# Designs tried in a protein design run: designed miniproteins, single chains, continued (4). Part 56

Each design is a single chain, and the fold is of that chain. pLDDT is the mean over its residues in the fold that is shown.

## One batch from the design tools (miniprotein)

Design m13934
Fold by ESMFold2-Fast:
Structure m13934 (fold): chain A 92 residues (1-92)
Amino acid sequence: MEAEKLLEEMRKLLESDPRMSEEEIEEALAVVRESIKAEPEASIASLKFYRAVEKGDYKTAEEYAEKVAKILGDEEAKKELLKIAELYKAKK
């Protein structure tokens, strides 16, 4: 339910990047769908991170990056997500 809506928002974000082909977008979304099946809580938090990045809400994005790292028990996940946020922030 929530995951489907977040996946649609992620598709829109990926479609806004002219460097991504339709095939690359479908491949990325397939990986995300598999992640939701394997680790639903972490995957949903990651999708909410991307949603916040798309909206330019970098404070909320940082909060969800921290939640992902905490759920996974992996501080590197937070660093990787924040790096992605900086790349999007620098471009738009």
Scores: mean pLDDT 75

Design m13935
Fold by ESMFold2-Fast:
Structure m13935 (fold): chain A 105 residues (1-105)
Amino acid sequence: STWTNILIKLIEQALKVIENEVAKKKLEEALELIKANPDDPDALRQASKLLFEGAKEVKDPIEKELLLTLGELAELIATATKEDIPKLVGLALRAIGLILDLEAK
């Protein structure tokens, strides 16, 4: 789906800016899981769980918020209806902003 492809690209960009090695491994595991089956809601929910686990390992509040935002986006994509499009857009834009903030460091 379009939203799964957006999530993949956001996780790929997050991997370039996240410095915490444990969180990076969780991002890599989430990315491979989604790429293996991008249309599977269970894969998206598992990826969401990995992203939330990564968020617990980071001390940087921007890195933490990025991982939480990506986790929420993955969970929402798994169950999304047309009514969820504004939330999906908001989460994606938030993730982009957090990535840009981390790149500026």
Scores: mean pLDDT 88

Design m13936
Fold by ESMFold2-Fast:
Structure m13936 (fold): chain A 112 residues (1-112)
Amino acid sequence: SDEASLALLRETLARLEAHPNAAPFLQPVDLSTLPDYPDVVPDPLSLATIRERVDSGEIRTVEELEALLRQMIANGKRYFDENSGLYDETLAFEAEARRLLAELRAEAAALS
């Protein structure tokens, strides 16, 4: 059902928000602190922005959530220096996101 599918999307977001390496992705980037961010990342995303789109009904499918999470992670990999701790933390977050998305896909398929 749509309600059960939506609950799975929200639960997946809550688990990602609770991840120890989620901090850089939790809220929209503060452009006063990182004024060069729009020059590197033209389409910014955060977990807060993605959650708002799930709650508004703009995102209704696993595929839509997966696409936005992949874009958000790709933005981090593009912005953070490849030799930085933040880049390494982004890779750890990506690995957990992939695991949770695989779990979400299996759970969503069971509702079909």
Scores: mean pLDDT 86

Design m13937
Fold by ESMFold2-Fast:
Structure m13937 (fold): chain A 60 residues (1-60)
Amino acid sequence: AEAALQATYQAARDAMIKALVEGGVSEEDARRFAAGEPVKISQETYDKAVEAGRAADAAA
């Protein structure tokens, strides 16, 4: 249960990072953003990343 929940959160973060990279953000900056650090990204890229994370969470 706990391990499955942790895996779901990890999948959501990975999906968000992937969406940021596809949106033109570097892999390093995408990881920093996922960790809550300030990174300059467009609102469109941010929205896509959030949707990707939510979709991954819903699919688990």
Scores: mean pLDDT 72

Design m13938
Fold by ESMFold2-Fast:
Structure m13938 (fold): chain A 65 residues (1-65)
Amino acid sequence: SALDYFYKGVQAYLAGNLKQALTHFRKSLELDPNNVEAKNVLEQIAKNSKDESIREEALKILEEF
């Protein structure tokens, strides 16, 4: 479910596995595009990640939903 992917994304994010977090948050938003919490975490990743490719992927996901 959307909620299951969201929690997997949060666990990956807290572990510092940002690429996995992005994959899970994308899946969550594909199932529930109104998940404000997933969008908020993606926005934080887009603004604060040291990795430009991670920031760009987070922004791209936000543009799709």
Scores: mean pLDDT 87

Design m13939
Fold by ESMFold2-Fast:
Structure m13939 (fold): chain A 60 residues (1-60)
Amino acid sequence: SLENLSEEEKRKLFLKAQIELGALDSGAYIADQNGNKIKEFKDEELKAKYEELLREISLS
């Protein structure tokens, strides 16, 4: 719950969330021992997580 945060605190949390999502958006993937991609993150997954975090911040 972020309901008592100031605008500055909300901004800091928003930037923190962007940095966290930016790490995933940097082409992060899981590879096997031979370097083959096993899993990669889709833009849709990143967008959904971003919107989820934004809603949480906005409602607080």
Scores: mean pLDDT 55

Design m13940
Fold by ESMFold2-Fast:
Structure m13940 (fold): chain A 61 residues (1-61)
Amino acid sequence: MKITIKEFAEKFLEEVLGRKPSPAEVKSVTTFIANLLGLKEDDELSPKIVEQLKKFLTKNA
């Protein structure tokens, strides 16, 4: 399935917070991930990059 950085950030925050994230929270995480990967908010993530991001964010939480 195709997933954008913004969609990933929203789903990740939903899982971590146990609630729907605010637009500000989604924007902050989306911008952070986009800058980390050198991509844009609307760019698609490969499944391998999604797994790497989950591991990175969990390890540095």
Scores: mean pLDDT 76

Design m13941
Fold by ESMFold2-Fast:
Structure m13941 (fold): chain A 67 residues (1-67)
Amino acid sequence: MDYEAEIKKLQEELRKNPLDPEALFRLAKAYYKMGKKEQAKVLFEAVVIGYPDSPAAKEAEKLLKEL
């Protein structure tokens, strides 16, 4: 899977809508799958802090326990 292409697409989506918790979560997950755990952790934490009631935040909390 081309995670670099997915990251670029998600960054473009966030440029148009920077407060999208799903796009932030997907970006964090892509970094995590690439082994960039510190970058993924920062993005997962941003989703949890910024959008605690979103489904993305609940999934991010689960993945943060694995980091």
Scores: mean pLDDT 76

Design m13942
Fold by ESMFold2-Fast:
Structure m13942 (fold): chain A 100 residues (1-100)
Amino acid sequence: MAEELRKRLEEATDRALAKLDEIAATGTPEQKAAAREARFYLAGLRLIGTSSAKSGSNLEVVELALRTAEEIAQATLEDVKRAAELAKETYKKAQAAMDA
């Protein structure tokens, strides 16, 4: 169960990171900065999510990270600021869950 969820998270995160890398290569300076910020938090979410999946604990964190990665994978240049805010907010929630 957790192994399938982990694989889905890794696949969704890979798609989201590729999308953010495209935005970072082609966007305006502001969009590039937002893409880098989103990438930073998404990479952190991937680490937290895969760790949670491996331990079988806090699977809600894995599901939250997966949903966030899938949403970011659909981001456009116009959406990149919102993607960064979503990644940051989700990362804060994941950290809070890990600290509990």
Scores: mean pLDDT 81

Design m13943
Fold by ESMFold2-Fast:
Structure m13943 (fold): chain A 98 residues (1-98)
Amino acid sequence: AEEGARAGAEAGRRGAEAAARAKDAAGAAGGALGAIGGALSAALAGRKAGRPEAGARGAREAAEAAREAAESPEATPLGAEAARLGAEGAERIAEAAE
């Protein structure tokens, strides 16, 4: 059960990092959607397992990873904006999963 939430959080983290480093709009959008998708995956995995709190934690971890990626010195200006939007989306999913 926690395994699915952790997998979602990890997928979200990878999406956020990809968004932050993106040099074009398509890569930035894809990364941001990956962060949001990871959060959603974590939330759904928690619900499916009867442990919504574990899903909410995974979604929260995805949101936090996206915030960290946006603040990274490797972030492009476009990528930082996309990662921040991904963090906001993931945060809303975490709140809905609680």
Scores: mean pLDDT 83

Design m13944
Fold by ESMFold2-Fast:
Structure m13944 (fold): chain A 74 residues (1-74)
Amino acid sequence: SAEVIAKALQEQAENSKNEAVKKILQAQLDYNLAGKSLGEEEKELAEELEEIAEKNKEEVEEAQKKITEKVKKA
């Protein structure tokens, strides 16, 4: 469920030592909890987050793996 995904995102954001990864995960959490469709401002933010993710590629991939494992085990 969206709530399970949100909890997994929150835990990874709180435990991340990389501030850029924390911001990416927090943004994903906010979208999941709000059930929002992407608007113009949200689309621009998503592009900024993609640039941050490219610079922190390995850390983002590890966070995504941990989120996937927690969602599967919930």
Scores: mean pLDDT 61

Design m13945
Fold by ESMFold2-Fast:
Structure m13945 (fold): chain A 82 residues (1-82)
Amino acid sequence: SMEREKLLEYLAEKLGVEKSDLRRSFKDEDIPALVKILEGIPVEKVDPDTEKGRRILLVLGLKKAKEEGDGALVEALRKLLK
């Protein structure tokens, strides 16, 4: 949908990764939740024991590393998302 493509573009720009990498790594239904997390809105039910939850945590880690200027961690997390 148009909304999905717009959200993917927003996430790709925020994280400094390719839209295609995000499309492969996350289901379309997960994209709105990732946007809310990246905007600092608390998501109460991220389950770290699921593949979906782990991918959300990777995205959060990448955002935090980027904000803190940790270039080494940013590159490591980008590699895990590809």
Scores: mean pLDDT 69

Design m13946
Fold by ESMFold2-Fast:
Structure m13946 (fold): chain A 69 residues (1-69)
Amino acid sequence: SIEDVKEAAERAVARLVVLGRISPEQANEIGKIIREAKSKEEIINGIKELQKRGVISEEQANEIIEAVE
């Protein structure tokens, strides 16, 4: 379900913050994308857009996308 996908994404982001791989500010921006998404594809596309805008790195984007695929 979309709820399970969102939980997986949120857990991945929380883990990356604890590991110091993502800042709290980056986590807030990613969290908005996850909360507003209506599908797995919207989460993936939203994360890719944050990467294109330079809000997160390619490596950070890939770690989150891998968690939802």
Scores: mean pLDDT 87

Design m13947
Fold by ESMFold2-Fast:
Structure m13947 (fold): chain A 85 residues (1-85)
Amino acid sequence: MEEIEELLKTLEEAYKNKDVEGVRQAADRLVELVRKSKNLEDIEFALDGLVKLGVEAMKNKDEEIGRVIDRAVREVQRVLDELKA
């Protein structure tokens, strides 16, 4: 959980700075972490954080960062679906 919280914080800071590469790197690390965790609570926490940021990017019409976050949301959702299958 702590690592997921730290990565979500890193992602939020990168987004505030409009740092597309920082957002991409943090999102990729978050996806890798959830793939290894096998913990439903941790995965759902990561998904909720990413969805919240994606909604914010959509409201701000930040298309490039929004696409990066949407990709991470889809990957995390895929991990969650695989664990429930």
Scores: mean pLDDT 83

Design m13948
Fold by ESMFold2-Fast:
Structure m13948 (fold): chain A 91 residues (1-91)
Amino acid sequence: MLEEWAENLEEIVKQKEEAVREARREAERAAPGDEEAVREVVELIEEAGRYAEEALRAAKEGDEEKAKEKARKALEAVKRAAEILEEARRA
């Protein structure tokens, strides 16, 4: 289980740069000219990437509790970014 979880986190970390680029494109499309909303979305996705890296390190070290906590923080950052994009699309 922890090994399978680490493999999934590795895939997320490898795609981190692409995820940031995609998040910027989506934010610019959803909120054209809203530099603040674009910046906030990008920063949240970058934060999620950092937490995913920390979760992967903890999982490889066998620290399941730390890995779960960092993965949860990554998910929370992604959810907040999605909320901002959804709010921008409704406006």
Scores: mean pLDDT 75

Design m13949
Fold by ESMFold2-Fast:
Structure m13949 (fold): chain A 64 residues (1-64)
Amino acid sequence: DLEAEIEALKAKVSPEVKEALDNYLKHERRAQEARAAGDEETAFEHEVNAALYLIKAVSGILAE
């Protein structure tokens, strides 16, 4: 369960990284909802935002 793994990771990282992971999960969920509704444009926008937050989270982890 990817969401459960990310929740466990959030307990071990900085507040900034935790916020980025929260926003990643939020946008991933919104993208799935939009795609299920047939709204490809909204799904794509949320997928892009999810990717940007994931990059921010990974960068924060790698910064030490």
Scores: mean pLDDT 82

Design m13950
Fold by ESMFold2-Fast:
Structure m13950 (fold): chain A 103 residues (1-103)
Amino acid sequence: GRNSPDYLKLAKEYEAKKDYQKAGDAYMQVGDGFASSIPLNPFFAEFALQYYRRAAEYYEKAKDYQGAADAYDRMSDLYASLGDDDTAAYYRALAEEYRKKAE
């Protein structure tokens, strides 16, 4: 790809400014970065989950219910890929509830 922004730095800057929408967007990108790197190190799954959760929390503060749903879908997909089907089902249901709020 072209020059990738330092999304973690951007997330911290938006968090400090209380720009919750942009903080959520940046933390989502951090989570996606760790998720794409799981084949290199299994510990990246834990980091991806932590940042997706942070993204969901900031989207909720911003009242971006679609963003929160997308973050919970990412968590569901990742738990399913790890074989934790019960936790995956929980986050999938939560994502669907947030999608309904976005309508």
Scores: mean pLDDT 86

Design m13951
Fold by ESMFold2-Fast:
Formats: structure tokens, sequence, C-alpha cells
Structure m13951 (fold): chain A 76 residues (1-76)
């Protein structure tokens, strides 16, 4: 169901991907991308702490992360 809770593995995957994106973006001097990734990470952590991260949230965050990865590669 769209409102079903995301698994711990799903939450951990998103958090790890976002932490890696922030680190890479900062290493490349892409401060705006680093700030956007940090904003998403803060949002994900808040949802995880509240127990409100859904499977739909997981899918949408994966799409957002993929877009940020493409922007990072495009700016290299």
Amino acid sequence: APDAPASQEAADDIITDLENLIKEARSLGNEELAKEAQRILDEVRAKVDAGTLTEVDYALYQIKIAVLKLELERLK
C-alpha cells in the first residue's frame, strides 16, 4: 500500500546515498547540490524518527537522489 511503512533497509539506503552525495558534492565545490542533498537528508531523518517514512516516500526519494546524481555528473 502507498502508506505502508518503509523498511529499515530502505531508510538506511536513502540515508547512506544522501550522505555520499553531500560528501561528493562538497568535494567538487557544488555547494547548492550539497545543500539540497542535506535538506532531503534532514527531511528523511525527521520522517524516520517520527516513524512516518512510507514506501511511496522511499520511491520518491530514490527518484530525487537519482536526479541529484545526474546533476552532479553533468557538472563534472
Scores: mean pLDDT 82

Design m13952
Fold by ESMFold2-Fast:
Structure m13952 (fold): chain A 95 residues (1-95)
Amino acid sequence: SSPESQEEISKAIGSALASIGGLTGTELLKKRGSDRDEIKKAAEEAARVSKESYEIIKERGKKLKELGEDPKGMEFLGKEAKKNYEEAKKILEEL
């Protein structure tokens, strides 16, 4: 792969990890019995990060297509970020 393709892939992976970390952190706060307000703040941040991650991953995937690379990995990461967004929103609705 070209250096440009590697840079786009690295950015997308970073965004996906941020999305995963935000949701995991929120779930850990729930498991430890943290205050509702603390869980709410974490879930709002997790939703924001996952939404931004989804947008970044979609943009990086489009760039990879322009560079002639297979977008399947980016499509998978985008789907996971969207799922994390929905899970964070569900936590907020159940509070």
Scores: mean pLDDT 86

Design m13953
Fold by ESMFold2-Fast:
Structure m13953 (fold): chain A 69 residues (1-69)
Amino acid sequence: KTKIIKEVGKELGCSKEKISILSDIANRLKLNDELTKMLVAAACQKKPSVNWLKVFGVDEEEIKKLKEA
């Protein structure tokens, strides 16, 4: 999971801090590799969609951390 998040996050220009937060989220939610890639793509956009993040099961506190990173 962490390796996939680092690879996709690096390709999308995502910060190391945001990648770390996404790794914790993916582990908590027990996401498979495919859903993990979709989560990273959604979160590493210039303006991440809060609605899409909530669909993956990301909570309000996690969304706040991702916006601050």
Scores: mean pLDDT 76

Design m13954
Fold by ESMFold2-Fast:
Structure m13954 (fold): chain A 67 residues (1-67)
Amino acid sequence: IDEEEIQEALELMREAVLKSSAHRSPVAIEAEELIRQGRLDEARKLAEEDPNEVEKKTLLSMIEAKK
């Protein structure tokens, strides 16, 4: 119960940190730029090569939201 609430809070904090420019990798920034340009296929390929699993999932979710 309390453990679940703590895990949810930690997950939210991790998401906030990833959205911070201080924690975004160059690959994530480039993929986001491609999404803005409408190059979703290229952005998806770049996101799949992101070594950070959390960044990868976030980028893929953003691409899915744009289709």
Scores: mean pLDDT 69

Design m13955
Fold by ESMFold2-Fast:
Structure m13955 (fold): chain A 76 residues (1-76)
Amino acid sequence: AVEEALEHERKADEYVKQGNFEEAAEHYLRAGKAYLEAGDYLNAVLWFRKALELKPSEEAEKLYREAVQKYLDFVM
């Protein structure tokens, strides 16, 4: 849900302040997943992008591609 995504965003920001970019990226990834499940594809794309910028991973890349494709399908 959206409130779950916002909670993960707050935790990610806290980890960024601590210099723990790996944990921050994980929480940005979870925020993106929550938006993706809620059908908010634009916010899912944005949060997956932030996760990739902090720590690239195959899972994050796959989820980013999926969110982009769903967003394009949504605006068609």
Scores: mean pLDDT 82

Design m13956
Fold by ESMFold2-Fast:
Parts: sequence; structure tokens; C-alpha cells
Structure m13956 (fold): chain A 69 residues (1-69)
Amino acid sequence: MLDEKEIEEALRLMELEVARIAAKNAKNLTEKSYKFLLKMAKEHPDDENVKIAAKALYEKYGYEELKGI
């Protein structure tokens, strides 16, 4: 459980870091990429990196669904 949790946490942090970088430097996000980032934000709403990524997407593209995260 603890060792499995550590592996799961590491993978989750990697995914969140990718989403954060994409949001920060996003200029050409396809609808598929947008939906992927939106899904990550909804699945990890209490994560600080997710909130940063969601705010960046909301400010840049006006995606209202991310405002409540």
C-alpha cells in the first residue's frame, strides 16, 4: 500500500507537471489536449499544480469549466 502509493503519487505528479507546463506555454492546444487537461484538473482538484494549470487555461482561453477549480 505505502510503496504502491509512492509510485502512484510519482506518476500523478509527473502528469500534473506536464499539464502545468502545457498550460503555461500553451499557444496551440487542440480540443483533445484541452479536454485532457480539463480531465486532470477535475480528477485532482486539491492539487496546487492542477490549480495553477487550470487558472492559466482559464485566463488564456476563457474555459469557464476550469474557473471553479
Scores: mean pLDDT 60

Design m13957
Fold by ESMFold2-Fast:
Structure m13957 (fold): chain A 96 residues (1-96)
Amino acid sequence: MEEELEREILGGVAQIAIAVTITSLKNAKEITPEDEEQAVRIAERVAEWSKRLTPEEARDLADGVEKLLQVAKEKGASPEAIARIEEAVQRVRDAA
C-alpha cells in the first residue's frame, strides 16, 4: 500500500529524469563529457530503481532508457559512455 505509492513515485521520477535528460541532449549543440556522464548516471540509476518496480513498470522504463541510448548515439557520445548505457538498458530489461 505505502510501498506501492513509493514505487509509483519512483517510476514517475525515473520517467521524468529520462525525459529531461533526453531533452537536454537533443537541445545541446555539442554534447560534453559532463553531458555524457549525466546520461550514464541517469541510465545506471534507473537500472537500480527498476529492481524495486513491477515487471510492467520496468518494461516502460526500458523503452525510456533505450530511447536515451539512441539519442546519446545520435549526439556522438563516446563508445565508453554508450557501453555503460547499453549495460544499464540490459539491467532494466532483466527486471521486466
Scores: mean pLDDT 82

Design m13958
Fold by ESMFold2-Fast:
Structure m13958 (fold): chain A 97 residues (1-97)
Amino acid sequence: MIEISDADQDRLAPRGAELEERAAAGADPEEVEREALRLMAEMYVHTSTLPEEEQEEVFEELRKKLEELERLSKTDQEKGREKLKELLEWIKEKQKK
């Protein structure tokens, strides 16, 4: 199995904690959501180092979740926020098992 770069891990971990703190403090929901999506995209670039069979499964699931999030954020911002939380939890679950 291919390991995630230590430098990238060190860079992304503090950003995750900071983002969660900002969300709790009542920062602009759209700004927090945008930054969270960027952080998740960076984490998923490293997931692409997994075996091809596992990559296809992870990318297909990610694609479906992102399409649903985009759809909900355009029609219902509250449901969009709930879906974003689900996506963040799913990412944590996939990385830590």
Scores: mean pLDDT 61

Design m13959
Fold by ESMFold2-Fast:
Structure m13959 (fold): chain A 96 residues (1-96)
Amino acid sequence: MDDIEREIQRAIDEVKKTVEELKKKYGPEEALRFIDEMIEKYKKSLEVLQKRLEEARAAGDETAVRRYEAGIRINQAVIDTLKKYKEELEKELKEK
């Protein structure tokens, strides 16, 4: 569990770095577009992981269940972080 919390934090930190780099390189409007694309990609990945988790549960594969549950938690944390940055960028664009 401690290991997965570290993986989640690493994923959040990487997303934070990516968003800041996109904002600096392309500006807030283009960064917002890239964030929307990233959210959609992670949502699709989450759907795949959820299906695999149900299959692993049906098969009684406890190792696969733990792996997919971890992947779901990481993907959800990334989506939540991206949505937060999207809201912040949308506010920034409206206040100009």
Scores: mean pLDDT 83

Design m13960
Fold by ESMFold2-Fast:
Structure m13960 (fold): chain A 86 residues (1-86)
Amino acid sequence: MEGLGEEVNKAQEEAIEAAKEALKAAKTSEEVARGVGALLSAIGAGVDARLRIEAGEDREEAEREGLEEAKRAKEEAEKVLERAKA
């Protein structure tokens, strides 16, 4: 299977959902921009991991890096959401 690992897929889905919630709660153009950035980072983590695997990088390393990027995107989205709620 040429897809991403189960953990990376799950982390990316969680990051995308967090970014969607942040965008729904956004009240300012800055909050919208941060939410969009988090969403793009979540999508990009999966794309980057796949491109690295296609380039001949080790699958486990590419998936680990994609997992870390997805986690960072989720954390950023959660911060945007908390600021919008405050």
Scores: mean pLDDT 75

Design m13961
Fold by ESMFold2-Fast:
Structure m13961 (fold): chain A 100 residues (1-100)
Amino acid sequence: SKIDLSKITEEKIETAKNLFKAIAENLPELSEELKVVKEQAKEIAEFLEAGKVEEALLYIQKIIAELQAIVNDPNAPAETKEFAEKEIEFYQTIIDYLTT
């Protein structure tokens, strides 16, 4: 999907960057899923720190697409699907915040 970059401000970038830095530094690795979230947060923070805002958004969209595949998989455990749905909601909220 096309991302509208015209409404992305330096303040929104700084807010998102600081959020993902905090997740990368402070999120407990209590499960493999949380370890993946922490690693993804680190990569997003690194893109934003480098001024690669479009690349950060494309990376988040890729994560959402992969999570949507889990939600749509009839063989995935219910708990895995529920966690994936919550992750999609979180990442979509970030895209909406940056682009609106």
Scores: mean pLDDT 87

Design m13962
Fold by ESMFold2-Fast:
Formats: C-alpha cells, structure tokens, sequence
Structure m13962 (fold): chain A 61 residues (1-61)
C-alpha cells in the first residue's frame, strides 16, 4: 500500500502542475465516491492544499 506521506506529496505535485487527470486517477485508486472525487479534483484545481490533504487523509483511514 502507498504511504500517506507519499500520497500527500503526490497531491502537492498535482496542485503545482494543476494535473487534474492525475487527480481523477488518484480519486479512482482511493475508491472515492463521485462527490468526493469531484471535491478532490476541485481542491487541486483551486490550489486548496488543506482541503485536498483532508480528503486524502480521510480516504486513507
């Protein structure tokens, strides 16, 4: 399993690059609901690091 630290680092890179395709792929890997997946993609699009990290932390637990 991927560590939480590696997932958060990947999210930070997705925000820097505005890589929404990678964000959607991550949401699928984490088995997020459609609403949670859209929230993660939107957080990355907006550069909302705190929200993106909170969503990933919740999904990893």
Amino acid sequence: PVSLEHLLAAVDRMIAERNLLAARNLARELKLSPAQAEALVQAIADGDRARAHALVRAAHS
Scores: mean pLDDT 86

Design m13963
Fold by ESMFold2-Fast:
Structure m13963 (fold): chain A 70 residues (1-70)
Amino acid sequence: MEKRLEELVERGAAALAAQGVPEALARELVRRALELQLLYRESTDEAERARARAEAERLARETAALVAAA
């Protein structure tokens, strides 16, 4: 699982870096997004799933703003 997550992080980070996001930040943003998606899918607690979704949406908006500002 972690190896596959790392592959997804590398591909996503490369796409963000191509748009002007620093590679280190791009890796962390993509990793957080994937971890939040995993938490949403595997959690049995409705409040935890709602929080994970909200955090993922916030992170996506922040990432889009960062790309737009680059």
Scores: mean pLDDT 77

Design m13964
Fold by ESMFold2-Fast:
Structure m13964 (fold): chain A 79 residues (1-79)
Amino acid sequence: SAMEEEIRRLLEEMERLEREGVLAAARGDTARLQAIQAEMEKIAERIRELLEELGIPIPDDASVGEVFARAEEYLEEIE
């Protein structure tokens, strides 16, 4: 579905940002790290919205990492 494809794209974007974050941390680029964290939070919010639309339960207090993990689990469950 279009929502599942959007979740896959958002997870790929998150993985890219994680790699950029590792590099930024190695360089001591605090401003870039803060920008990456803010972008990851926005992606997590969008993924939460998509999971809710798909009827997938997610706690309101779920962390960014927990939202990403739940989305990954969901995509592994669908074949």
Scores: mean pLDDT 85

Design m13965
Fold by ESMFold2-Fast:
Structure m13965 (fold): chain A 65 residues (1-65)
Amino acid sequence: DRERAIAALERARAATTDPGARAALGALLKGVQEGMSAEEARRGLARLVETYPDSAALHEALAAI
């Protein structure tokens, strides 16, 4: 669900303080708003979790999508 993906990415971005992670989340959010599928957003978020494995916010967002 596109709306669920947008909500999860917005929550993760709000809870994230790392500038690189915030920028990547912003890019994924913009992508979903511009036509990226929820599955593509999930794959992007999974790659981001690999880069920031200690981020609870990113793990929660991935579980929500």
Scores: mean pLDDT 82

Design m13966
Fold by ESMFold2-Fast:
Order: structure tokens, then sequence, then C-alpha cells
Structure m13966 (fold): chain A 72 residues (1-72)
């Protein structure tokens, strides 16, 4: 589970990097959707990891939104 937690964390960080790039934002959203799907699949076996994936993805979206708003 710790190895899987590291993989999900790396995917969230990669998604945030993509979301900050206007040309790659759609790729970032797709990657976050994949992270959330993996988190949901873990909800019965590892609910803490599932919750962490949801929180991480949500925070990444908020950061990307704040950066978009700052460019307005």
Amino acid sequence: SEELAQELQQQIEEALKLLKDPEKAEEGRKLLADVLAKGDALSSTDPDLSQGARQGAGLALKIAEAERKARE
C-alpha cells in the first residue's frame, strides 16, 4: 500500500504540473480522473489511501484554478 500511495502521489503531482500548462490542462484533468478512479477502487480495501487520493486531486484542482484566476 505504501508503494501504491507513492504512485498516486506522483500521478497527482504530474497532473498538477499538466493543469498549470494551458495547452496540457485536458491531459491533467484526465490524469486526475484516473487517480480518482483508482482511489474509488481502493475505498473498500484501503479507505485512508482512497481519501488521500480524493484530497490530493481536489487540492491540485484548487491550485490550478487559483493560478488561472491570477492570470485574469
Scores: mean pLDDT 78

Design m13967
Fold by ESMFold2-Fast:
Structure m13967 (fold): chain A 69 residues (1-69)
Amino acid sequence: GAQPSDELIERDAKVSGVSPEEAREAYNRTLTDPSHPRGQLTREIGEKLREIGDAIDEGLAQGTLPPAK
């Protein structure tokens, strides 16, 4: 899914009675835990998006792609 906003993390922290820092760590662990279904799906999507972004950046640096609009 979409990356959680700082506002969403702070809201979840208040609801759960933990610090915003702990809520951020919990989200990060979920994204990095390969056994977690949500984390695994988010990782796959994130990896694909990262590869696309890296390819665009490399192409722009090499002058093979037009500037991103």
Scores: mean pLDDT 61

Design m13968
Fold by ESMFold2-Fast:
Structure m13968 (fold): chain A 84 residues (1-84)
Amino acid sequence: MTPEEQKEFDALKAELIAAGVSEKTATLVAGERVAYRNAKKVNEGMAESLGGYAFLDEEERKKLIGMTPLEAAKYLDPYLKNAK
């Protein structure tokens, strides 16, 4: 990550944790959101195809990238906290 990407990741992760999301879910969602925004700057079609979560089907991924980071984190937290 660049220093700017790391700062964005750290800020988003802290915001999600402050909103009551687990650290594991906050880390994943912040990381995917930074990756999605970087892909979207280069190719929006690629971001829509790859900017989701690899362990989810395409419909779930499309739905999640349309959500805010907080909405996505709250949606995923029941799955991720039970998966570990």
Scores: mean pLDDT 65

